Designed miniproteins, single chains, continued (2). Designs and how they scored, part 93

Each design is a single chain, and the fold is of that chain. pLDDT is the mean over its residues in the fold that is shown.

## One batch from the design tools (miniprotein)

Design m7221
Fold by ESMFold2-Fast:
Structure m7221 (fold): chain A 81 residues (1-81)
Amino acid sequence: SIRLPSDTAPSEEEILARLEELVRKMAEADGSKRAAYNTAAVLQALADGASPETVRRIAEIAREYGDEETAALFERMAEQL
């Protein structure tokens, strides 16, 4: 396996912070674009190697913003990890 310098490989904390920012941006977005951004954000998190626990925490943050659809999407993805 190829390892890059530390700043190139995201940690679980960095992945969580990035997902939190994406959820915040999605809460500010309108209608169908929000659903598309949610799907893209989840797929990006999986590509970055986010743990199921981290994804579940993001679902809770989405609920705090009143976005139950995003929360359900993240919970579903956590179950598939």
Scores: mean pLDDT 67

Design m7222
Fold by ESMFold2-Fast:
Structure m7222 (fold): chain A 83 residues (1-83)
Amino acid sequence: KVKELVEEAIEHAQRAANELPDDVQAGILILSAAVAKLGVEKGDYKEAAEFLLRQLERFKSEGYRTPELDRAIELAKEALELA
């Protein structure tokens, strides 16, 4: 179910933010998760997953590595493949 995968990706993104050593970057990831959650509430699951995945991949490319971040990326990719 696309909605459940996006919701699970958002939860893992929020947990990843709590693991980031930089409070500003943690805040940006929390805001990104909140924007994705708003998209889910509107029924825009594909757009929410695309937006969230772009933000998560940006964090990964900048050297932020957490198990929660990797799991959020995996779930967002799976949601997009099913959407």
Scores: mean pLDDT 85

Design m7223
Fold by ESMFold2-Fast:
Structure m7223 (fold): chain A 100 residues (1-100)
Amino acid sequence: MAAKYMAANGVAPLSAEEAEKARKEGERLKEEAKALIAAGKEAEAKGDLDKALALYDEAIDKAAEAEKLYIKSGDIEGALEASVLVVEAAANKAATRSLK
C-alpha cells in the first residue's frame, strides 16, 4: 500500500534502508519545525511580528520537507503529523500578518 501511495505522488519507491534514512531525516525536520513554531509564538507574544513571520516561514519550509520525506519513506502517520505542522505554521503566519 505504501508503494502505491508513493507512486500516486510521483515518488520512486525506496529500498528499506533508504526509507529508514528518509524517515529519520523527516523526524529531525519535524522537531525543528515544532521548535520554530514555538519560537514564532514567543516572538509574537513579545510584539516582534516581523521575527514571528520569519520563524513561521521557516517552520512551514521545514514541515513541508518533513512531509515529503515521510511520504517517500511510506510513513503516512509521519506525513500527516508534518502536514498538521504546515497548517499550524501557515495559520499563525496569516493571523500575525492580519495584526500588522
Scores: mean pLDDT 80

Design m7224
Fold by ESMFold2-Fast:
Structure m7224 (fold): chain A 72 residues (1-72)
Amino acid sequence: MSLIEKLEELAKKASQGDLEAEKEVMKLTEELVKQGRAEEAARILKEAAEQGSPAAKYMLRRLREEYGIDPT
């Protein structure tokens, strides 16, 4: 499983009230940012948010606010 696929799966679990998954999403997103893959992470979170995941919407907003990442 790719890191991007794992991020999407964890975002869905976090939206169901899994606080551990929410923390893991944050950790994995930070790792992707360090690897220069923040834009890929943001695009995956945007797609998950459009599928109705509130956790993905929250993480996408944090990427925008903390790292200045705006997926277009």
Scores: mean pLDDT 72

Design m7225
Fold by ESMFold2-Fast:
Structure m7225 (fold): chain A 109 residues (1-109)
Amino acid sequence: MEKAKELIKEGEKKLKQKDYVSAAEKYIKAAELYLEAGDNKKAIEAAKKGIEAAELAIKQGDKRGYSLKSRAKGVEISAQGDPVKGAVTATSGSLRSIGDQIDEELKKR
């Protein structure tokens, strides 16, 4: 649990620095560690912070935010007792991120 607490603090520092991608990654990793430890309440809390940071990254124009948001939602859903739906939600964001990259490439032409 020490490592998960450190990741939350690092995420908070990155959030204050407006490094939303790094903040989301740290919150998601903390949520995954809490989920592995069976602390579903803290996993949900950390996952929600990851979702918020990922949404801020998307607003800033960083397409990595879509994948991060889906990973965070996946952890939240798994911690709520649906690991299958959580896994599907996590992978769906990766496909969305690829679609956005294709759209940007087409707009350059």
Scores: mean pLDDT 76

Design m7226
Fold by ESMFold2-Fast:
Structure m7226 (fold): chain A 83 residues (1-83)
Amino acid sequence: SAEKREAIRKELERLGLPTSLVDDLTPLQIAQLYSQLQERPVTADEFRMYVLMSKLGEVETMERLAALLRAQDWAGYQELLDG
C-alpha cells in the first residue's frame, strides 16, 4: 500500500539511503519491513540484504551459500550472512 511504501521511504531517508530503493523491494518484502518497523528500526544492512535478495533471487543466494560451505570458506559464508 501507499502508506507502507511511504513509511519505508522515511526510514530510508533516516538511514541516508536512496529512497528509490523502495521500488526495488517486492510487495512481500514491503509488508515484512513495514511489520518490522512497528516493532524496531530497520538497519541499512537489512535494506541492502532485501534489495540484494530481490535482484539476485533466492535460488542464486542458496547456490552461493552451498558453494561457500563446500569450499569451507567460513569467512565468506559469514560475510554473505552479515550482508
Scores: mean pLDDT 71

Design m7227
Fold by ESMFold2-Fast:
Structure m7227 (fold): chain A 91 residues (1-91)
Amino acid sequence: MESPAVKWLKKFFEKVEEKVDKGEITPEQALAEIVARVFLLVQLNPDLSEEEKEEIRKLVDEYIDKLAKKYGISQETRDRVREAVDEIFKL
């Protein structure tokens, strides 16, 4: 069964992508919202398993790649987002 935390995050990412597709926010703003939401999720769920953290990292990577493919996000921006998520999991 999929973790409620992972499921919640996936739904949030879908909403963020919809906002970018509608032109309501930039792809860079979408990535910032994704990082902020991962931070909130980790703070609210201090007992996240290593498996759940890995699933979250994969979801973030999938959304970075999706936005980069559609909108041409730089490698530097992608690397910063991945680094930010890794730092959040170290807290």
Scores: mean pLDDT 79

Design m7228
Fold by ESMFold2-Fast:
Structure m7228 (fold): chain A 98 residues (1-98)
Amino acid sequence: MEEIKKVLEEGYKELLKLIDEGASPETIRRAFTEYADKVIKLAKEKYGLTDEQVQKLVNAFVRLAVELEYAVRTMSKDEVKELLKQGIEELKKLIEEL
């Protein structure tokens, strides 16, 4: 699923840039949601993942979104970046298992 991995890498780079620039939590949330939606659309329409597989992916994105929302408001930029890095690596691992 190379295109999904590419979208995740593009989203990760954009989110890192937004965090470094001190973007608002609302801007970071919007960018995260945009890339999550692109990944889910690819999973459903191009890779033909089942509803159960798509739901696992949605649940993983929702969990990371909640963690990221909290982190952006309470943690240093370096801590937010580390959390994001770990979350993206877990998403990549999940996608390889689907």
Scores: mean pLDDT 86

Design m7229
Fold by ESMFold2-Fast:
Structure m7229 (fold): chain A 93 residues (1-93)
Amino acid sequence: AEVELELEVTETPEGILAKARVRNLSDVGNLVLVLEGEVDGKKTIIAVKRLPGSRGAETTVEAKLPKEVDKIIARVYDGETGEVLAEKELKVP
């Protein structure tokens, strides 16, 4: 795999906490981590983070979301080609 992607979702009284972590396992340059929330089938981008194109480069994105969010989706793209390199999806209880 070109990247390692982890996604964690924690439910709190105030809402949903989402945490996505990505590590570059390859020499692919210009990686983009995108975190999306879905409510009633509608997706909204909640965070975008660029990573250095060096092997071993790592980043984490955290976001607070309303309780109405049904799904959290984390995707890692090649920022030059738009190719999806990794995807994780979690349903919110």
Scores: mean pLDDT 78

Design m7230
Fold by ESMFold2-Fast:
Structure m7230 (fold): chain A 76 residues (1-76)
Amino acid sequence: MVEQEAIEKALEVARKALEEGASPEEAVEKAERTARKLMLQAYLEQGLSVDEAIARAERVAERAREEAEKLARERE
């Protein structure tokens, strides 16, 4: 649930960046950073260790990056 919300938020950030004229690469990077930041905070608040929180946040950030790359590729 929290992971899906972070990915959806990251995709919103990517869409807005593209609407504002950012490059596909910039939009993807913003989405990845947004998902990583949100999930790292969420996992730390849940009481996970720093190492576990980082590892899980990176997995969600990778998923957000892949989805943002697909979103960017659908634009002409």
Scores: mean pLDDT 82

Design m7231
Fold by ESMFold2-Fast:
Structure m7231 (fold): chain A 85 residues (1-85)
Amino acid sequence: SLAEEFRRLAAEAERYLATDPEKARELTRRAIEVQRRGAELLLEEARAAGDEELVAHMEKQQEVLDKITEEELEKALEEEIERAR
């Protein structure tokens, strides 16, 4: 599942924070991409159901959440890399 792939990439990124910060950064970016694909699949299901109001609502909610999550993850990653150095 995409959730399992996200967890695997996140755990692997954490392992590389001290030894290979660039590898950790790349793995974190891949984890974010997997998270975004999961959101796209949920939106596609709503579109298939023909619920245009739900689609619009979910798109706005995902846009806000994706922005906050990306910002938080990038800040956390930068702090952890700095701490590991």
Scores: mean pLDDT 73

Design m7232
Fold by ESMFold2-Fast:
Structure m7232 (fold): chain A 80 residues (1-80)
Amino acid sequence: AAEAQSFAKALAESIAEAVGVSSSNETTDALSKAIEGILSGDVDAAESGADELAKAMKKMGHKEAGDNAAAGIKEKAKTV
């Protein structure tokens, strides 16, 4: 739904800004995809987005933060 997409993008942008990675469109887009997957119950999309997020954050020098975020997203996706 467009509303879930809009919410996921806004939340991803806020988180990216808080972590200091808002300059990375790849990181923000990956996070948005993961959040949208969780909200829509699409576990495959959520896990794919989490993996993309970890890779994008590793490129920015935030490997540990990216790995932790991806693990949390995957855990939440499996709860649904």
Scores: mean pLDDT 75

Design m7233
Fold by ESMFold2-Fast:
Structure m7233 (fold): chain A 60 residues (1-60)
Amino acid sequence: VKVEVEKEGDTAKVTVELDGKTYTLTVPASAAEAVAKGIEKLAKVKPEEVLEYLKVRSSL
């Protein structure tokens, strides 16, 4: 899995590439690093759960 963080003022975009798909989440800048690390760690153990989570969160 590939995770990139781009901070933009008070928010950050976390871009996740998983299983050939790209997902973008908007999170508070203060939480962005923790969110990115959490996704990377979980994707090593349960990539399918991360995929479902990203699908739900990015479908706004």
Scores: mean pLDDT 77

Design m7234
Fold by ESMFold2-Fast:
Structure m7234 (fold): chain A 64 residues (1-64)
Amino acid sequence: SARERLEAARKQSAAEATKTLLSLTIDLYVEGKITEDESTEINNLALEGKIEEALKKAEEIIKR
């Protein structure tokens, strides 16, 4: 079904996106571009599989 393909694609994309987000938040935190709270929020969203929300938060912070 379309739902099954979406779930399969989301799981693979989510895993890759999660790795990217975790690496990105570490770099941004070390550079002082984000706070510990912001880093924790993005990481928690990614680990919960809320990749779109995590990406949106990261984009909003980078735009500052």
Scores: mean pLDDT 71

Design m7235
Fold by ESMFold2-Fast:
Structure m7235 (fold): chain A 87 residues (1-87)
Amino acid sequence: KTEENIKKALEYAKKALEALDSGDVETARENVGKAIYYASKASKDPLVQKALGHLLEALRALKNGDVETARKHVEEAIKYLEEALKK
């Protein structure tokens, strides 16, 4: 169901942020990819679409070595995913 996919996207986005905090850029990149996968399954929700946009920008930033930009985009994605889970 859509809610389960949003929860999974949020779980992986939070894991990506934890990996960035520990300096593990490779683990962060993998978890951003998983968050994108689950967010894409819930993309009919406009808040999830905004989160997906931020996750894609985070992935681009990580590929370019821009960890600070990636962190900001992951944090924004988390906010949108949390808002999407409010009933």
Scores: mean pLDDT 87

Design m7236
Fold by ESMFold2-Fast:
Structure m7236 (fold): chain A 97 residues (1-97)
Amino acid sequence: SNLEEMKKLAEQILTSTDPEEVKKLLKKMVELSTTKEQQEIALDALSERINTSTDPEIIKATLEGLKELLKKAPDDIELISRIIGLILRAIGALLDL
């Protein structure tokens, strides 16, 4: 039901260069992420943002979002594994800076 809002938030997260704006948008996206489909949209946006950002504050904001999504993940081992994999990638990106 909130899929269009989720897609709009994902686009805004991917185009924003302001860490505080990214953090605010991620909080909203995580709040809306209740179904597996919504969580997968959020994870796709977070994955792309980790891959495209060199700003440590933005990477930290994505880590916070991933942590909150993990708390909301259904009992779906593939989704949980994907979230954990992205957390490890984000930590690696911070260490490479």
Scores: mean pLDDT 80

Design m7237
Fold by ESMFold2-Fast:
Structure m7237 (fold): chain A 81 residues (1-81)
Amino acid sequence: MLSEEERKKRAENLIKWAEEQLKKYLPLLPEEVAKELKERFEETKKRIEELIKNNAPDEELDKEMDELLAIVSEAARLAAS
């Protein structure tokens, strides 16, 4: 099991990775779909940043990290179509 500090650092790294993936995938998608995914990503990112700032429980952080992964996976799936 990762320590609390390691999990928070992992969340920060995941956000950076997700930003890079979305920069790659969103230009390949229809404008409407790209806009929706970008909005979902930015809202999820804000929630993760607030959870880190407020030293929230790892369970809440994991939930938002799962949503971030889901957004990137959906973008990648649609871009591969």
Scores: mean pLDDT 81

Design m7238
Fold by ESMFold2-Fast:
Structure m7238 (fold): chain A 100 residues (1-100)
Amino acid sequence: MEYLERAEAEVEARRPEVDQLVDDIAKKYNLTELEKEALRVGFEASVRVDAYIRTAAEAKKAGASDEEIEFLRQHAADVQAEGDRKVNELMKKLEEEKKK
């Protein structure tokens, strides 16, 4: 199995875990739908970053090329940056909603 495909399969397998965690936190803190969405985006990005970083470490241990390892690490960085951008956008919308 290609390392990228393996990382993505791990992300998909963990989707129910993220959904449950977001729902539990949203219920505990009475989050709005927009706050819940920001939390979901943040957790999904975190899970994807974790999957890519762990896959890169496993690839390195298995003797994968430096190019393949760097590719996975760069993908983790790109996912983190995109997640940060989306969370910031949702947080701005949250502040606008609070302004009534």
Scores: mean pLDDT 82

Design m7239
Fold by ESMFold2-Fast:
Structure m7239 (fold): chain A 94 residues (1-94)
Amino acid sequence: SVAEEARRAGERARALLDELGVSDPRLYVPPEAALRAAELVERVPSEELEELAREIVRLTERMLENPGQPEALEALEGAEELLRRAEELARRLE
């Protein structure tokens, strides 16, 4: 399921950042967004929420590829915006 995929991606990313000794809280934003998106999809199953969750997962993976580069900053900003949209959509759908 998309919720399981998003949860695993978020958990794996957080574990990897912890193992690497990353202390920059910004790099934890995309993994946390993926975990929250997984919870939203489980509570309110919808194709639109699933698409938002998949895109957050993609941004989390992109951040992990280049955590010290400008692409990582774009990924965290994108993940924050997508999560805000997902939370708004979930609130509307209940």
Scores: mean pLDDT 83

Design m7240
Fold by ESMFold2-Fast:
Structure m7240 (fold): chain A 79 residues (1-79)
Amino acid sequence: GTHFSSPEEALAHAIAAGRRLLDAGLPLAVVAQFLVASAKDSPPEFHLAYLLAARELGASDEVLRAAAEELGIPVEEVL
């Protein structure tokens, strides 16, 4: 996996990676699922960054709410 030194670096990387996947023709739902899975596989300090990246790319409120609840992030931090 990619090593990050900060949540800001993780956010920038996640947005760039997600945009490349969308540009390659992957559905938004699949890209959002990938970012949520990446959050779960990352240290807790990076969880919000991946959810914010998914939000920036257009993930649904339903997906973001479920992911935030699963990761213990307040929903208001994402929505």
Scores: mean pLDDT 81

Design m7241
Fold by ESMFold2-Fast:
Structure m7241 (fold): chain A 61 residues (1-61)
Amino acid sequence: MSLEEKVAEIRRLLGRLSTEAFAAVVAEVAAYSAANPDASPEEKVDYALGVARRALAEEEA
């Protein structure tokens, strides 16, 4: 999956979350980016994708 495809998938997953779950994912991703300023765009996107997938799975539980 390309970087652009991963970003599109994150956007799709976030669009399926509740407002509360969306806010939690955004906060967690922002905290990761702030703590890891030297992380590559790919590492940040991979982290965001993992967080979004976990959040959606938790909402389906």
Scores: mean pLDDT 80

Design m7242
Fold by ESMFold2-Fast:
Structure m7242 (fold): chain A 89 residues (1-89)
Amino acid sequence: EEERKRFEELKERIKKLLEELRELIEELEKLDPETGRKLRFELEELEGLFDIVEGIEKVTGEPLVEVYERLLEKAEELLAEARRVLEEL
């Protein structure tokens, strides 16, 4: 269905963003270990939430679009923060 494709694209976008975040935070940890560690914990929280939401989706089959959209927003906020910190170094 068309809705399913949009939903899958949303999940792929989040996965890609989390991967980008991991790379940036690993780089930041090398330059500023304390700030990098704090951002890593936030990333790990988002990754954990994503896994939980995927688990619920697989069990229930319910579209959790708004939950995934919130995860995307949180990941985008964290990416902006990580980039800002890296630029200020």
Scores: mean pLDDT 82

Design m7243
Fold by ESMFold2-Fast:
Structure m7243 (fold): chain A 106 residues (1-106)
Amino acid sequence: GPMEEIIKLLEEAIEHIQEARRALEAGDRQTAIEHLQKALEHIQRAIEIAREINDTFTATLLTRFAAQVQQIIAQIQAGGDTQQIILELGILEGLLGIFIGVLKLE
């Protein structure tokens, strides 16, 4: 159902965040941006589904995650500190993982 589609999209977003972190660790900032853009697309689609099923709580939380991904993309584009960005991506990945766990319990 719609919740299973949201979970799948968020799991795909986490995979892209993980690939972005690996790209940054390898010094490939452009590949990191491309993966974060794909993660953002998956989160945005999950927001659309959450709104369609009137799950305002999920839509609000995912909107905050989308904003954080956009901010991280902007930091990479501006030449921001690689170690700080990797830490921010690690925190984002962890929080998304916890949220997916919560969604799976209902």
Scores: mean pLDDT 92

Design m7244
Fold by ESMFold2-Fast:
Structure m7244 (fold): chain A 89 residues (1-89)
Amino acid sequence: AEEDLEKGKKLFNEGKYKEAIDYYLRALQKDPTNYEALFLLAKAYDKLGHYEQAFVIYLYLATDPRVSPELREEAKKFAGDAFEKVAKK
């Protein structure tokens, strides 16, 4: 539901990334095409240092033609940044 996405956003803004992930996953269970929830899920994984998981989600969003052009371009930038973080040892 929309409510799960909004709760996730609030938790993300409070720095509660693990709790935000739970709510984003609930939003995606109700609507698997909620690309905003997917993008926010990837951002939460990125904040927790799960760069590989974040990269995979960003790359999906950057390449799916059903995603808005604005979100595709944003996801493409975040995918590049996440890839650099994965490549860093």
Scores: mean pLDDT 84

Design m7245
Fold by ESMFold2-Fast:
Structure m7245 (fold): chain A 68 residues (1-68)
Amino acid sequence: SNEEIKKGLENALKALEEETDPAAQETLRRIVAAELRKLGLDEEAARIEATTSIEEFKALLREMIAKL
C-alpha cells in the first residue's frame, strides 16, 4: 500500500540521515531502489539510481514521501 511504501521510505531517510559511512549510504541507495523495483515502481527506482549525491538522494526521498 502507499502507506507501507511511505513508511519504508521514511525509515530509509532516517537511516540515511544517521549514516556517516559513504559505502553504507551507497548500500542504502541500492536497497531502496531494489525494493521499489520489487513493488513495480521502476520509474521511482530509476530516479533514486540517477541521484549523484547523498543530499540529492535525501531530497528525492523527502519528495517521494510528500507525494504519498
Scores: mean pLDDT 86

Design m7246
Fold by ESMFold2-Fast:
Structure m7246 (fold): chain A 81 residues (1-81)
Amino acid sequence: SVKDEVIAFLEELVKELGYDPVAVKLLEKIKASTDLEEIKRLFEEAAKYAVVQFLEAGDEARAAAVVERTKAVIAKIDEAL
């Protein structure tokens, strides 16, 4: 499902960010949600947070890769709405 794809992507980001408490909390909220519109909003927030963390670390290439993958997953969410 599209929710499973969101969770898989965010689990990898949470790991890459060293289990950052903000990222972990957003992932937990997404896992608990059954509302695809809420999942979209929380996913966009989590992805934006991850992009900022990578940019602050000086990893512009990783930030750009996260943006592109986020766009692809958001498109799948919008098709399921």
Scores: mean pLDDT 88

Design m7247
Fold by ESMFold2-Fast:
Formats: structure tokens, sequence, C-alpha cells
Structure m7247 (fold): chain A 77 residues (1-77)
């Protein structure tokens, strides 16, 4: 889990770097990878016995962070 999360973070960072260079396809890929990252964290929390309330809170935070990333990427390309 932690290793998969680290790998996704590296892939997202690489895609954001390409988006900064004007690669619109990389901006879309960064958002796709970020959504996978959120789901991976929710899956790990559920496996550790997180309650439905905790999972809902984590999902809300993840969706907020995804919206911020989308807005940021829109400014880059």
Amino acid sequence: MAAEAAELRERIARAVELARRGDEAAAREALELARRYVELHLEAAAAQGASEEELARMRAIGEEQLAELEAHLRKLV
C-alpha cells in the first residue's frame, strides 16, 4: 500500500511537470492518477477498519484536493 501510494505520487508529479511544459494530455493523466490515489487511500483505510463516517470524511477531503488540482492544472495549460 505505502509503496503503491509513493509510486502514484511520483507518477502524478511527473505528469504535473509535463503539464507545466504545456502538455494538455499530461494534465488529464495527472487528474486520472490523482483520482486513483484517493481511491487507494480509501481502500487502505477500509482495510484498517475505518468507519463509514471516517471513509466519507476522507472521500470529501480527497474530492476537495482533486478540485484544487484540476483548477491548478487548468492554469498551467
Scores: mean pLDDT 80

Design m7248
Fold by ESMFold2-Fast:
Structure m7248 (fold): chain A 62 residues (1-62)
Amino acid sequence: MLASRTFANKAKNAATFYMGLLVTQQLTNAQITKLSVFLGDKVSDETSPEEFFSLLQEFESK
């Protein structure tokens, strides 16, 4: 049920694209960089798009 590495990579790419669209409306370049570092620690081959979006919400709350 959880994806192969290929699926996980595609899911992360899709989530990253949506994230890029969302953050560009409210975040500065510095904040985007900090977000990328934050996500890099928490995103793995097993991370689903839903988990990725939850991490984005967590970052916004901090």
Scores: mean pLDDT 58

Design m7249
Fold by ESMFold2-Fast:
Structure m7249 (fold): chain A 100 residues (1-100)
Amino acid sequence: SPFDEFVEFVKRLLQELAEASKTATPEELLEKIVEVSNKIDERFKAVLPSLTKEERRKAVLITASIGSLEMHVFVALRTNAPREEILRSVLRQIERILKE
């Protein structure tokens, strides 16, 4: 279904982010999160007309979770949070989103 394809697309991008978090700086990770967020938003807009009301609700929650991840890293960078803490927090949030 269009919704299942959207979920698989999101999972793939989040798995790539999890892998990148092992070697990226927090600043590089923020850039990658922004890129992933934009790709997810474009795909969401493309599939939106094909989604049921419940699927739209789930897709919106997924998109919001990615936005929260972006804001979390942005705030952490501005407050000079330790690199290791930022990376651990991001990985934990990605794992939580992937479990849905």
Scores: mean pLDDT 80

Design m7250
Fold by ESMFold2-Fast:
Structure m7250 (fold): chain A 112 residues (1-112)
Amino acid sequence: GEAAARAGAEIAERSGLSPEEAARGAERAGPDVAEGFGAGAAGLAGLRGGDSDGEAGEEAARAMGAGEEGIEAMRRGGEYGGESYKKGASGATGATILGIGSALEARRVVEE
């Protein structure tokens, strides 16, 4: 269960945010950004040998202190990330890049 939480935290930290700041920024930026974050967390978790699915996105959201809407959006993103992971390492890498892009967008919302 911890792989997805660690993946989400790493994506946030690499974007210059705490996990809590990333969750807040993603919620403010909207569901597309939160879903992208969830997809990245699930994809990165899969690349590390953890589970890559909707539950992974949900676990990352809970660990970051996201509200109910953020948890639901990241769960949907995790489902997409898991499907990308099933298509191989390139799919998981693509989902991870999407997650990093979403975290950078969350950072812009927090900084502005």
Scores: mean pLDDT 82

Design m7251
Fold by ESMFold2-Fast:
Structure m7251 (fold): chain A 75 residues (1-75)
Amino acid sequence: EEKKKKIEELLEEIKKAQEILKKENLPFVDPVAPPAEAKSEEDKKKLEILQLAYDAIKNNTPEEEIKEKLEKIIE
C-alpha cells in the first residue's frame, strides 16, 4: 500500500506545519513558487500536492479534507 503510506506521511507533515503556525502565530511566507509549467503527469501530480499542502497550511484546512484531496491526486 505505497499510496496509502505516502498519503499518511504527507498528511502528518501538513498537519504538523498547521499546528506550528497556529500555535506559535508565526507569519506564513509563500514557499518557493511552483514551476511555470508541468511537463509530465508526475510533475503535474507533484505540483498539485505542493499546491494542496500550501493551501492547507495557509487556510488551516481540516485533516479529513486534506486526506481526501491527497487520495484524489495520488490515485
Scores: mean pLDDT 66

Design m7252
Fold by ESMFold2-Fast:
Structure m7252 (fold): chain A 88 residues (1-88)
Amino acid sequence: PTASEEDLKLGNEAFDRAAALARQGDALVAQGKESVEATRRGAALYEEGADILYQAAAEAKSESVRNNLLSQGDALRARAAAARAAAA
């Protein structure tokens, strides 16, 4: 089945919010060479972005939209884990 306009809007809004948080996280992780605290804060923003994507995936009725949201959430979760490992 094709994704509904509602599912596409939900997915796009979640992706845009997560992308904004990921960009903020990237800027903080880049500063992590000077601050472990900045790297940890960046990781937390990636985790917040992943949570937004997982929340949207739970609400998505289209399997294609859901799978895309879950995949992007997993990618941000992995990025957060890498940043936390670098901060340890």
Scores: mean pLDDT 83

Design m7253
Fold by ESMFold2-Fast:
Structure m7253 (fold): chain A 73 residues (1-73)
Amino acid sequence: SVEEELEKKVKELEELTEKQKKSVEEMVEEMAEKLGMSEEEKQEDIDAFHSLLDSLKEKEIKALEEEAEKKKA
């Protein structure tokens, strides 16, 4: 069903976002160490990227919900 397809895509997107957050954290930590960034600067960058990923996830979920609604009509 359209609802099952939407649920599956949302779950996959949530899992992908969590994986991306971990990857970003590891990348920022590695770059921060190489560049001599402070722990505060590193955490600020991690928080900013996590916020961006969450924002992108929410926008994609909204788009998926709108497409599902079109298919129901």
Scores: mean pLDDT 81

Design m7254
Fold by ESMFold2-Fast:
Structure m7254 (fold): chain A 71 residues (1-71)
Amino acid sequence: LAAALASIQATIVATLKALDALGVSAASMIAIAKKIVAATLAILKQKGISIPASTADALLAAAIAAFDAAA
């Protein structure tokens, strides 16, 4: 699970960097990151894996912080 969450975080960071380079607004970038997390959690829940909301929120926050640190 931890390795999967790290891969998702890296994907979000890469997506945010690409969107930033295209001039997409910060609000739209955050909305897209939230959708990526939500879609991934929905797929995992269909497979019987339930991720706590606190873990999802921490993943999103960590991805945003990593993007900011890399800028």
Scores: mean pLDDT 76

